# Designed miniproteins, single chains, part 77

Each design is a single chain, and the fold is of that chain. pLDDT is the mean over its residues in the fold that is shown.

## One batch from the design tools (miniprotein)

Design m2657
Fold by ESMFold2-Fast:
Structure m2657 (fold): chain A 94 residues (1-94)
Amino acid sequence: MPVATVRVEGGGGEEGARLAGRSAEGTARFYGLDATVRVDGDEATVTLSNGGVVRIRTTGRPNPTLAAIGGNEGVRAALEAIREGRDVEVELRS
């Protein structure tokens, strides 16, 4: 299955990963999808009910807005990966 990867520089480590995961759940619901989120250190893995997968890594100083954007963009990237049949990478910086 194609995988999306989001790197959030300025997302804020583990707390940023948790926030990105919560944001991804909200975005998934907007698309009519369920999301399962697993947080391991500074990375949130989001699995969508349609088989989409995104890994969101948050690093650096805490930025809650950027972490939340990472979750939103992560779901969009996972849907793009499925649509295009290829891995998708996104980089976000403050």
Scores: mean pLDDT 85

Design m2658
Fold by ESMFold2-Fast:
Structure m2658 (fold): chain A 66 residues (1-66)
Amino acid sequence: SHMEELKKRAEEIKKRAEEIKEKATLPRVKEAADGVIDAVEMAVKSNNEALLESAESLVEGLEETL
């Protein structure tokens, strides 16, 4: 179902953000990763695919800073 796919994508993005928090040495990068996690949780709660896509783009950008 759409909700199951959205939750699966959200879980993958959250995992990537958590990995960034573990690898990052700069507090600002860790804070940004927390923001991604919050956005993902909000996207799931509100069934907002556009917000989830935005969070995915943010996590991709953060991975480039590692």
Scores: mean pLDDT 84

Design m2659
Fold by ESMFold2-Fast:
Structure m2659 (fold): chain A 99 residues (1-99)
Amino acid sequence: SELEEQIELLEKLDLDELIELLREELERLRKEGAPESLIEEVELVLELVEKIKEGEITPREMVEEMWLRRARAVLARDPSKRPLVEELAEKLGIPVPAE
């Protein structure tokens, strides 16, 4: 499962190094005037990785939260995609966004 592979990768990563790289990328994006949506995405990844390091969430919970955010964005643009989102969620063993 791609989801399980992402979780395993996060468990093996040096979180201190990843946090430093994400902070440097955020400073670069802000300096270059990148789209706010891209800045917000990197900020969310940084926040979730910091929470893993502090033991507040698991790598699984981070991957599930990222998926839920993506699913909510898809459904906000096209509600007819809900059956597809539900099928993917069932196949991956992850939660579906509430209505």
Scores: mean pLDDT 78

Design m2660
Fold by ESMFold2-Fast:
Structure m2660 (fold): chain A 80 residues (1-80)
Amino acid sequence: NEEEKKRAKFEIEVEEGLFDIVIGIARIEGVPEEKLAELRARFEAKRAEFLARIDAGEDPEAILARYRAFVRELIRELLA
């Protein structure tokens, strides 16, 4: 369903915007740039993976749920 794919991709973009805000806050709070760079690289790799899986025909709802869980765990690691 093209409509479901579009919605899931849009939601992924929203999550990316929120992650960027959190990275900015973490930088101000003094998280080392090496840690910020590592977590951003992991985020970008996983985002590309999930977008590819949606395009390959996997359930967009299931992929979106996994992606949201992944982003939340990254934020938790970033702030630890």
Scores: mean pLDDT 82

Design m2661
Fold by ESMFold2-Fast:
Structure m2661 (fold): chain A 89 residues (1-89)
Amino acid sequence: VDEEIEKIKNDPEYAEEVQKKVREARKLFLKEHPGKRFTLEELINWLKEKGRFDLAKAVALQAAVSAEEIGDNETAERYKKLAEEIKKE
């Protein structure tokens, strides 16, 4: 997880791939749940249930990076743990 977070911060091409996956994840969720409010944790859990571990991990990693950038270390730690639980990205 830490290696992947460092890649998001230091490799713009990898960061873009992660952001692309996050956009795909959100689009897929909204297609099946139009107008539904959702948290990132709900999105991650739904993607895991659908077997989209690639998208679930990307959402968790991007959330952790974004939280670290604003100094929200508690939220960052929570999303890092969620990413670690996703064993098949």
Scores: mean pLDDT 80

Design m2662
Fold by ESMFold2-Fast:
Structure m2662 (fold): chain A 79 residues (1-79)
Amino acid sequence: MVELWESLSPVTQLGIATAVAAYSQGDEKVRKKMLEAALKAVKEALEQGVDHHTPEGSLKIVRIATEAAEKVAKEEGKL
């Protein structure tokens, strides 16, 4: 997980962290679960060849991570 996180741009990292913080509403347990889901989705996208060398690819990674976090938020009653 650390290796995957470090491979992302600082802007992508900030985008994911901000979305997870906002959706978790200060719930540390939910925040951890959302971050794990987001990182899993990012890993799958990278394995499928999403090219984050471009701004478009980086935005796609943030969107995929945010959607995964949002699903967890809905499961936990935060959305």
Scores: mean pLDDT 73

Design m2663
Fold by ESMFold2-Fast:
Order: structure tokens, then C-alpha cells, then sequence
Structure m2663 (fold): chain A 76 residues (1-76)
């Protein structure tokens, strides 16, 4: 419910800002949130922004690399 409220707020305040949605997706992955909610956030970002985010995360520490791995699984 709280995660759904956050997604709704992001859609209302930042409907065209894929970067904000990607940042929220990474945070939700980190805390083990529902896969469906993460997928909704990823669907709002461009493939180019998703790829750039994954590359940045893969160049960081182990925790960030695990988030990158999970994002790759969810996008295919």
C-alpha cells in the first residue's frame, strides 16, 4: 500500500521523468519490494536510461551491482 502510494505520487508529480522512476525502482529492489511495483517503475523509463543506469551501477560496489543484476532480469 505505501509503495503503491509512492508510485502514484511519482506519476502525478513527475509523469515524464524516467530518471526519478529509475531511482525509485533501484530503491525498491534494494529493500526487496514487490516485483510488480518495480516493473511499473521500469516501464516508465526509456531503454537508454535503463541501460545507462545499469552501467553506472555495475561500476559501483557489490550492493549496487546486485541491483543492476536484478534490473537486467526484470527487463529481459
Amino acid sequence: SEDEEIIKELEEKFPNNGYVHLTAAAAFIRRGSDEKLVQELLDKASPEDIEATIRLLERSGPSAREIARRMKELIG
Scores: mean pLDDT 73

Design m2664
Fold by ESMFold2-Fast:
Structure m2664 (fold): chain A 71 residues (1-71)
Amino acid sequence: MSEEAIRRAREGARLKQEGMEELKKAKTLDEILSAIGRVLRGIGDAWQAYLDAKKAGDEEAAKEAARLMSE
């Protein structure tokens, strides 16, 4: 379980980072909205992984998910 939660958190963190980089490069309203949507999806995925780890009592996985979300 922890492995899957950590992988989901990493993918969420990556999606958030990609969205933030797209936002810096955005030249149109559609690009800005797309980038914001990607950031929000990434944060949501990482947050869900954190909650799943906390619910399972996996404190190490929860800390890793929180760390990845903050990057």
Scores: mean pLDDT 78

Design m2665
Fold by ESMFold2-Fast:
Structure m2665 (fold): chain A 86 residues (1-86)
Amino acid sequence: SLALGEESVQRLLKLIEEARKAAEESPDEKVREEGLKKIKDAVGGLADLQRKVVTNNLDIPEEVGLQALEEVFRKLQEVIEKAKKA
């Protein structure tokens, strides 16, 4: 479903912004630093995957894209929860 793919991209951008805001609002400096690092690593990993698909001239596999997106969503959600707990 292509509509789901577009919605997932929009959700990713919103979740990144929410995770960044939650981390920055945290009164605990270590929670803030760890949160920002996790966001950067997760986004970087997704960018590397996109680059690899383009370099190998492959059709984007739906399964691979969905799995990568789910992992990033999970990590961003953990950052939000940790920041809220602090």
Scores: mean pLDDT 70

Design m2666
Fold by ESMFold2-Fast:
Structure m2666 (fold): chain A 78 residues (1-78)
Amino acid sequence: SLREEALSTLPEPLREVLEKLDLPEEQWRELTKPDIPKELFELLFEKAKEEFPEYREQLEGYREALEFAQEQIAKMKA
C-alpha cells in the first residue's frame, strides 16, 4: 500500500509517530516521492506534535537536524 511504502522510506523516529496518524491517501502518495514538498513535511510535523505531544521534543529535534543538514549541504556547494 501507499502507506506502507511511505513508512518504509522514513527514518525510525518519524516513521513510528506517522504510523499512528490517519492520513489521506493523497498525503501518503506525496510521501512516496523522492522530492517531498516542504509544506507537507511541516504539516506532518505539526499533526504529529498535536496528536502525540510526548514526542514533540523528539520531532522538533529531528526537524532541526534535517534543516541543519540541508543548510550544511548548501554551504558546501557554495
Scores: mean pLDDT 67

Design m2667
Fold by ESMFold2-Fast:
Structure m2667 (fold): chain A 79 residues (1-79)
Amino acid sequence: SLLQKALDYANDAHDYLVQGDSDKAISYAQKALDYAKQAGADQSALDNIQNAITYAKNGDSKGGISNLSNAVSTLRKQL
């Protein structure tokens, strides 16, 4: 499902950001956002993914990780 793809990409983005690979984290978070939008995911999940991308681009890995964790939690509840 599109929602499962959004969750999988959000988890991948989280893992890359934890490993310090911000470029891959941003790429995978953008994919997560696209699939989450297509799936009609909760606005809170969309906002958390978008905020994670912004934090990662600004070098705030902790902010990015926190927002991705919140997005993953919300997406999982919608499965």
Scores: mean pLDDT 91

Design m2668
Fold by ESMFold2-Fast:
Structure m2668 (fold): chain A 94 residues (1-94)
Amino acid sequence: SMHAELLAKLEAQVKALGELSEEQLEKLRKVEELLKKRYEELKKKGEDTKEVHETLVLAGLLLVAEILGLELDESLFTEESKELAKEIKEELKK
């Protein structure tokens, strides 16, 4: 799956940015698991569209940037991606 491949590449790029704390790596693993779960749910419902793929990738980037303390251009992110990132962040707190 192109989407699963993109998530794996994001994880690899994050690891390549330098030494990450064990806490940061664990948060990234949980984000990946929650995004994969959301993708599988959407695919099962027949909502597997280009727009949904873009939303999942952008939400993943927002969550990765927050965990790593990176600044990203907010204009690159849709409202749907920001909302999905918020939902996943709330799930991480449970």
Scores: mean pLDDT 74

Design m2669
Fold by ESMFold2-Fast:
Structure m2669 (fold): chain A 99 residues (1-99)
Amino acid sequence: MTEETAAHMEIAAENQELADLLSSRDLLPDAAEQLNKDRNIGRSKRNQADSLDSQGQQYLSNGDNQTAIQLYGQAADLYKELGDDKKAAELEKKRAEVE
């Protein structure tokens, strides 16, 4: 919103306005949570993929190869949706190696 970078004191005023808007989140927590989730959709999906990969490694280390294969497959699908083909290929390789 502060469009004049030559007046960086006005940038501080805009930051204060943003802080006031963030403070208003307490008045409507559900809307604030929805905005945070919408803003972090890609990050949430990546966290799910990372979690599935981690869980697959845990099940593999525990000797549950079948569950590890399923978890690696799910993580690979999520990485493909994220456009991370390298990570998806890595997980497909792990899955094939366990199988």
Scores: mean pLDDT 68

Design m2670
Fold by ESMFold2-Fast:
Structure m2670 (fold): chain A 79 residues (1-79)
Amino acid sequence: ASEEQREEVLELLEKAGVLGAIAGDPELVALSTEAARAVEEGDYERARELLEKGAELGKRVNPRAAELTERALEVLERA
């Protein structure tokens, strides 16, 4: 992934994590944090797995967090 793509993914994950915290879902917050760490480490396979789980959980907890997580996944898949 380009540096610009990595920055975009990390920004989207930060926003999704904040929404998860507001919704009171520690699992969504943890998934966002772990996905951000995987992206920073260059483990894109792990990041995709975590983003897919985050999007699925977000759909039930906070649709906006799900949308941000899905956008992050799309950026990462283009990498």
Scores: mean pLDDT 76

Design m2671
Fold by ESMFold2-Fast:
Structure m2671 (fold): chain A 73 residues (1-73)
Amino acid sequence: MSDATAAATRAATEQAIAALEDEALRAAARAYVESLPDTPEGVFEAEVGLALALMARTIGGPEYAVAVLEKLL
């Protein structure tokens, strides 16, 4: 992965987090992303973790998504 690809992926992740309407979920997602290293691997791990949380939100609501993110920490 190139540094440019990592930067673009990180920017997309930040925009997705900013678009979340639930404040607790947005805070949990930001904390999760910030807990990961600022490396290409950390950027992709953040993207996968956020995708899993968004799927969890669809199944059990924002509270379940927060629990999934907390378990990934």
Scores: mean pLDDT 77

Design m2672
Fold by ESMFold2-Fast:
Structure m2672 (fold): chain A 81 residues (1-81)
Amino acid sequence: SNAQKVIDRVAAEVEKAYTGPEAKKASEAVRQVLEDMVNKGISLEEAIKKARELTKDLSDEARGTVIGGVRRGYAELEKLK
């Protein structure tokens, strides 16, 4: 689906933007949150809260990258509606 293509692209961008042992966890956090936006209809505010919780044990840089990915992914997913 178009939504799945957006999720896959944004998750891949996050993984590429952050190099290190946390890159996969950051990418997985973005994917999980964007999938919840598509499947459960969570708001951007809820998505950001969930992204922060999923990345609480990661660096500030990784957290910022994940939140940026969620914001971009949300905007693209909303355009598909």
Scores: mean pLDDT 82

Design m2673
Fold by ESMFold2-Fast:
Structure m2673 (fold): chain A 86 residues (1-86)
Amino acid sequence: SEAVEQLERTLQQDADAIKDPDASEKARELGRRTVEALRRGDLEGAVRYAKELGYTLADSEKLSDEEKEAAAQQAAELARRALELA
């Protein structure tokens, strides 16, 4: 899917922009797993990995628990939209 390929490029660029090497590597891995799950049609797996990515990014910024939950929900929504689910 072209949408999944665009998402893969975006997630790789976002991970590369993270200054903390450990957080960058973890974000890269979770982004890769999200994209692979989307390519398999595994929505549950894609949502799970996307949420973990959101938590990882929020944790690197030392956000509150509420902000971490919001980041996880936003990541899950992006994964759902990438599968073109209404």
Scores: mean pLDDT 72

Design m2674
Fold by ESMFold2-Fast:
Structure m2674 (fold): chain A 57 residues (1-57)
Amino acid sequence: MSREEAERMVASAQAATKQGRAAALAALHDLRKVPGGEKVTLEDLLHDPERAVELLL
């Protein structure tokens, strides 16, 4: 996965957190299906999206 792809995926999931808890959890669940994404947490999406990007690389 390229850095640009990882950044786009994380940005999309982070945008979903602004739509409510259910949308945030669904986006997190989908992101965790990506190789490396299984270690991403909701806290990463809310407060440290750069860490989520690094986990996908």
Scores: mean pLDDT 79

Design m2675
Fold by ESMFold2-Fast:
Structure m2675 (fold): chain A 65 residues (1-65)
Amino acid sequence: MIKVLAAEAESLEEAEKKSEEFAKELEKQGLELTHKGVHKTARDAPGAETRYYAVAVAADKGVAA
């Protein structure tokens, strides 16, 4: 199983905080973190504002005796 947590943030600091929280949440669920990142987008239009997104992706840990 792969699980993804993502959310929009209004600042880079908020996005970084959310990505860290998502990574820790997924780890607490027994998942192995595959990706953690912050993404920045902006619209090329008058009055456009920069948006930040926090993302964390994790997968099931294999269980081997």
Scores: mean pLDDT 74

Design m2676
Fold by ESMFold2-Fast:
Structure m2676 (fold): chain A 62 residues (1-62)
Amino acid sequence: SPYQLPEDKDIDPFSGEVMPKEEVEERVQRHEEENLPYVDEKTGKDAEELLEEWKKTGTPIV
């Protein structure tokens, strides 16, 4: 099935993109160290976009 994840791939919990499993682990570690926000499934925005929105409005969107 075209929608089945390959065994060596995983979904990035911050962007929802399919990436190599090792890349996902690195991104998780970096986000944990930098204390960046998770991507909200409802907004579909990445962490950087959410941060810019918060800076602009002064309030969290999620």
Scores: mean pLDDT 59

Design m2677
Fold by ESMFold2-Fast:
Structure m2677 (fold): chain A 103 residues (1-103)
Amino acid sequence: SEAAEERKRKVRERVEKLFEELKKKKEEIDKGVKPSKEEQELIKESEKDIEEALKNIDSLSPGQQAQLYLYLSLLYHLKGDEEKAEEYEKKAEEYAKKLIEQA
């Protein structure tokens, strides 16, 4: 039981850090900090992979679904679609809760 509780705590801490990093990234974008050229290239490459992942989302683990939704949230924030960015952030939170419960 103690080992299971420690695993849940570590998963929760990792999830919290991912959401904090997303929040910082969105704040940087809002301050006019453009993504690096490398980040822009990754976003473009990720768009195709994201579309394929969305088609197969039901086959992904909760952790993979949470990461995909965080990525979509950031992508739509960069495009100025704040409503979709918020929607995907909330979906990421739901799947992150499932990941913590499974740990």
Scores: mean pLDDT 69

Design m2678
Fold by ESMFold2-Fast:
Structure m2678 (fold): chain A 60 residues (1-60)
Amino acid sequence: MLTEEQRKIAEEIINKAIELYKQGKSLYEVIKFAREEARKAGLTDEQILIVISELTKKLV
């Protein structure tokens, strides 16, 4: 579903979101950040759901 380039972008977004969570941002704020960044990167709604799912699995 993700191209290799989109996967790398997703990994960068996820890593940044995890860092924000470690800095004390709520799960809601971190998910919102990841969603907004993925949308700006040109990911589709389906691809954004994949990013959020992977992020949530790493945080919860």
Scores: mean pLDDT 82

Design m2679
Fold by ESMFold2-Fast:
Structure m2679 (fold): chain A 71 residues (1-71)
Amino acid sequence: SENQDIVDLALQRIAELLQATEGLPLEEGKRLFMETSDKLQDLGDTLSPEEMKEKAEELIKETEERLKELG
């Protein structure tokens, strides 16, 4: 589905952010990835593709900000 493609792309971008964050503990990175994955999957079942794209960008930005606090 189009929403699944949006989720997959967002998770790829988040994985790249996690890899780029030096000094991030493995446990914290795994938790953050799992939390964000769960949120994206829940939204993908409910939202339109347009809404999903907007929400994915918001979650990516929030992840970047959280990584700055953790790393």
Scores: mean pLDDT 80

Design m2680
Fold by ESMFold2-Fast:
Structure m2680 (fold): chain A 61 residues (1-61)
Amino acid sequence: VSPEVKRNRELLEEFAQMYFKAKKEGKDKLIQVLKEYKAKNPELKNLTDGEIEKIKKEQEK
């Protein structure tokens, strides 16, 4: 795999930890954290809205 793919996986793992924290703060905060994390990590710009929605749906349980 390319170094970019490996880096994206690492960023997704870090993102998951931030996501768990933000989930407790409410949906609006969760959306903002997703947006900010994506902006701070341009490599994650490839994370589609569909993938973000899927992560949200899984974490809402």
Scores: mean pLDDT 63

Design m2681
Fold by ESMFold2-Fast:
Structure m2681 (fold): chain A 58 residues (1-58)
Amino acid sequence: KKYEEAKKAAEILKKAFPSWDVSVDEETGKVILTHKGSGIRVVLTPEQALELARLAEE
């Protein structure tokens, strides 16, 4: 269930941040954001990714 929630959050984040590549770790549910231009990588917990996605939809 946590993985499915993280996957949904990742889809929202992909739309909100088109300059970032968004992937989900299937084992941990962690959401990984990689900036396409700089290669900066940010790792979010499933809970953090869901919260960021909610804020992005507002």
Scores: mean pLDDT 78

Design m2682
Fold by ESMFold2-Fast:
Structure m2682 (fold): chain A 76 residues (1-76)
Amino acid sequence: SSEELKREAGRIVDETTRRVQALIDAGASREEILGVLDEGIAELERLRSRATGEARRYLDEVIEQLRDLRDAILAG
């Protein structure tokens, strides 16, 4: 359902953001941080492939948010 896809997307975003923050706090390499972020984006893109309407719009927005975070990490 749309609600289940949105909840799963939210879990992926929360888990990815938490893992990224933990790696930053631990002084992990940029490559390691980007690897976790790219993994989360890939999971969201897989959910997006089966999403329609409202759920697809939500997934487009959260994927864009993680891509913006990726760009911020690259910018320093």
Scores: mean pLDDT 88

Design m2683
Fold by ESMFold2-Fast:
Structure m2683 (fold): chain A 61 residues (1-61)
Amino acid sequence: SIAANLAALAAQQGNEDEAAALLAQVLQKDPSQLEGAIATLRKFKVPQAKIDDIVAKAKEI
């Protein structure tokens, strides 16, 4: 989704809060998109530790 791509771009720029907010929007509409969103973050070469932090923050929103 566009929101998952924007989340990956925000994460690459070091804006983890923006990335978490965008990921939360994806998950609020369809929780089954979590795996796809994580795959998108990995394709954008976001470190796994940052992906884990972003996912944790998104689930708290």
Scores: mean pLDDT 81

Design m2684
Fold by ESMFold2-Fast:
Structure m2684 (fold): chain A 67 residues (1-67)
Amino acid sequence: SLRDAAIAALEAGDVATARKLLFQILEQDPTDAGARRALVHVLKAEDTDDPEEQQRHLDAAIAALRA
């Protein structure tokens, strides 16, 4: 599924692929709260220069998709 693929991309640190997959999920269901929260965290991960902060956001994105 797109959700499983997005989680796998996030676990691999492939932020660009995860972002694309999250947009595809939201194209199918714009009301998907988990995907919306995950996308916010992915964008915050892309906007930080701190590797620890980036990893915290990626972990939060994974948690949002599993909720």
Scores: mean pLDDT 88

Design m2685
Fold by ESMFold2-Fast:
Structure m2685 (fold): chain A 88 residues (1-88)
Amino acid sequence: AKREKAFEARKIIAANPEARAEVKKAEEEAEEYLKKLLAEGVPEEEAEIEAAKYLLEKLTEVAEKYAGKENAEALREVLEEILERDVA
């Protein structure tokens, strides 16, 4: 159920040019946020985690807008699990 809803969110976004443009913008904003944190003296590992969390929130907002709240929440949970595994 959760993985299926997350997959549905990703499928809807991939099929929608406007949603893909918003994802690209979110990725660009996350990169700028990372650069800002590094310029402010945040350690690289902490800056990468904070930028990843920022991207996760932005991707969830895009998914909620185009795929609906339930599919967006499922995507958020899957992305949070990936982030936790990559940090360990």
Scores: mean pLDDT 82

Design m2686
Fold by ESMFold2-Fast:
Structure m2686 (fold): chain A 64 residues (1-64)
Amino acid sequence: MSLDELIADLNKKTDEVKSTLTPEQQKQVDKIHDTVVATMNRHPAAAENLHRGYLADLDDEKAK
């Protein structure tokens, strides 16, 4: 996937998960999301690994 496609998928998955979370969890997810997107833009070579790790973190948060 291109960097733009990875960020678009990450944004979509974030929005889907956020709808199931408490306001406090949503704030935590927003902070992580902003950091991950900024890091992906700064280090495109790491973008696929960052995307994969972030989706795993979202799944863990949804399960709590």
Scores: mean pLDDT 78

Design m2687
Fold by ESMFold2-Fast:
Structure m2687 (fold): chain A 86 residues (1-86)
Amino acid sequence: MEDLLEGVDAAIERIKAAPWNRSALWAVATGILRVKEKTTDPEVLEKIDEALELIRKNMTPEEFELVEASIRDPEKAEEIAKKLEK
């Protein structure tokens, strides 16, 4: 549980340091969403929500939808990516 909180805090700091780095932002968003799916700890979930809010401020809504889809539905992620390229 402590390791997850530390990981989320490190992710928030990484976004704040380089919000323009698309690759880092995508990696952090993917990691945070995977942790959210695996945890039931309210304290970790609260920190995840804080991180996700910061991610949303530095991503377009379409980019965020693609990240969420890549975790839950890879086929849908591919369809969204194709639509964004059009």
Scores: mean pLDDT 73

Design m2688
Fold by ESMFold2-Fast:
Structure m2688 (fold): chain A 95 residues (1-95)
Amino acid sequence: SPADQIIQQVNQITKELIEKNKDNPKTVKLIQEMGDRVIQTIRDSQAQGLSLSQLQQRVRGTLADFLLRVTRYNPEVTSAAVEFMLRVQQVLDQT
């Protein structure tokens, strides 16, 4: 399904960004948390019977909430959070 394709690509983005940031444990933890939360948002949307467009909107909201939290409380990892957000948004736009 389109949702399963998004989950697969989010997992791939998460793995690539963890490898890129492997020397920074705070950044690795953040990327893991962002990936897990995005996948949970997709699964919750599927469980609720939401359309693909509604699922995409929920994921965009999850990404925005994470970016806001990171810029307020962990500004040192903001660049990695932005890169994760942009890559996931590209996946949503292509689906």
Scores: mean pLDDT 87

Design m2689
Fold by ESMFold2-Fast:
Structure m2689 (fold): chain A 75 residues (1-75)
Amino acid sequence: DAAGLAAAEARGLAHQPLVQAANEIVDELEAMKAAGASQEEIDAYLEEKRRELAARVGEALAEAVVASARETVAL
């Protein structure tokens, strides 16, 4: 449960890290799907977002956020 604990800590410290990032990714994934984006385009977007988040909140949290966004959009 390290990812869950780290997510709670990150939210407390930065006030907007993971929830905001997850919401933005979900919104963009929905927009991409509505625009007819391919799975390859979606995967490329998620990889870029994961890399950006990893630099800010660490790799484990970045992976958890991206995975959660994928599940939310049913990818």
Scores: mean pLDDT 73

Design m2690
Fold by ESMFold2-Fast:
Structure m2690 (fold): chain A 64 residues (1-64)
Amino acid sequence: SMAQLQEAQARYKKLEEIIPEMEARLQALLADPSTSEEGRDLATGFLNSVKSQREKLAAQIEEM
């Protein structure tokens, strides 16, 4: 439906806005020698999860 398409597009736009900020934050964490290996893995995994959500939304929008 058009309502579902509009909601999906709004969510996609929000993820596009947030991801660059998250990437900048991750780069800062990776550059910090005090950041633990577990902390690096967790932050990287979280960003990858958000990017996966964006890709899934993009695919769903194309099929709508």
Scores: mean pLDDT 85

Design m2691
Fold by ESMFold2-Fast:
Structure m2691 (fold): chain A 56 residues (1-56)
Amino acid sequence: SDTVFRVIKHDLETEYGLSEEQATEIAERLVAKEKETGEPVTHEDVLELLKEMGVL
C-alpha cells in the first residue's frame, strides 16, 4: 500500500527526525510486517524496530 508506506515514511522523518534512507528502510520493514501478519502497524512496532536498528 503506497499510501501507508508514504505516511509512515513521512512520520518517521518529521516525528522521529530520521534521514530519508533510515525512514525508507524502517517504513519498508513495517509495511512488510503488516503484509505478512495482516495486522496494522502499531506505535510499539515502530519503537521496537528503531531500537533494533540502533536509532533509539
Scores: mean pLDDT 77

Design m2692
Fold by ESMFold2-Fast:
Structure m2692 (fold): chain A 57 residues (1-57)
Amino acid sequence: PYLPKKDVEGKKVGDEITFHIFPGGFGPLVTGKIKSIDKNPKTTYYGATVYEVDVDL
């Protein structure tokens, strides 16, 4: 998933993270362990800065 900076700030591989399953921060919440975090942020079409996170559910 792509997550905003506030949700990944201070997180590292192996940490638990809770996020909305759909891009943009809506839909059901799921909790998983962070498998990887892309260090290069991306800008979404709606102007938000997001990070690509691979999560083991």
Scores: mean pLDDT 74

Design m2693
Fold by ESMFold2-Fast:
Structure m2693 (fold): chain A 100 residues (1-100)
Amino acid sequence: MPSVREQAQALASQALELIRNRAPDEEILRVMEELLRVTREADAETRREAARQALAITSFFVAHSTDPALRRRALEIAREIARLGEDEETLAALDALEAA
């Protein structure tokens, strides 16, 4: 079985590839929700890495998604990951992204 850190890295890579390949928004969100679940079980270092990855994923998702409800859901998931990572800079960046 892969480690929690390896699972988080694989899920983040999968989410970015789904966005690049223009996969359905709901499929990308499902992977983001799995990343959040894995992050809850992670150590502090892995949680901080997941927070940075969640910001990147959400930045690309918001730029490519046309559905405001699904964009808000992605931001909510990313904020939960950032809170688990105790990453105030990522939380501020997510707020700026929502305001844009």
Scores: mean pLDDT 87

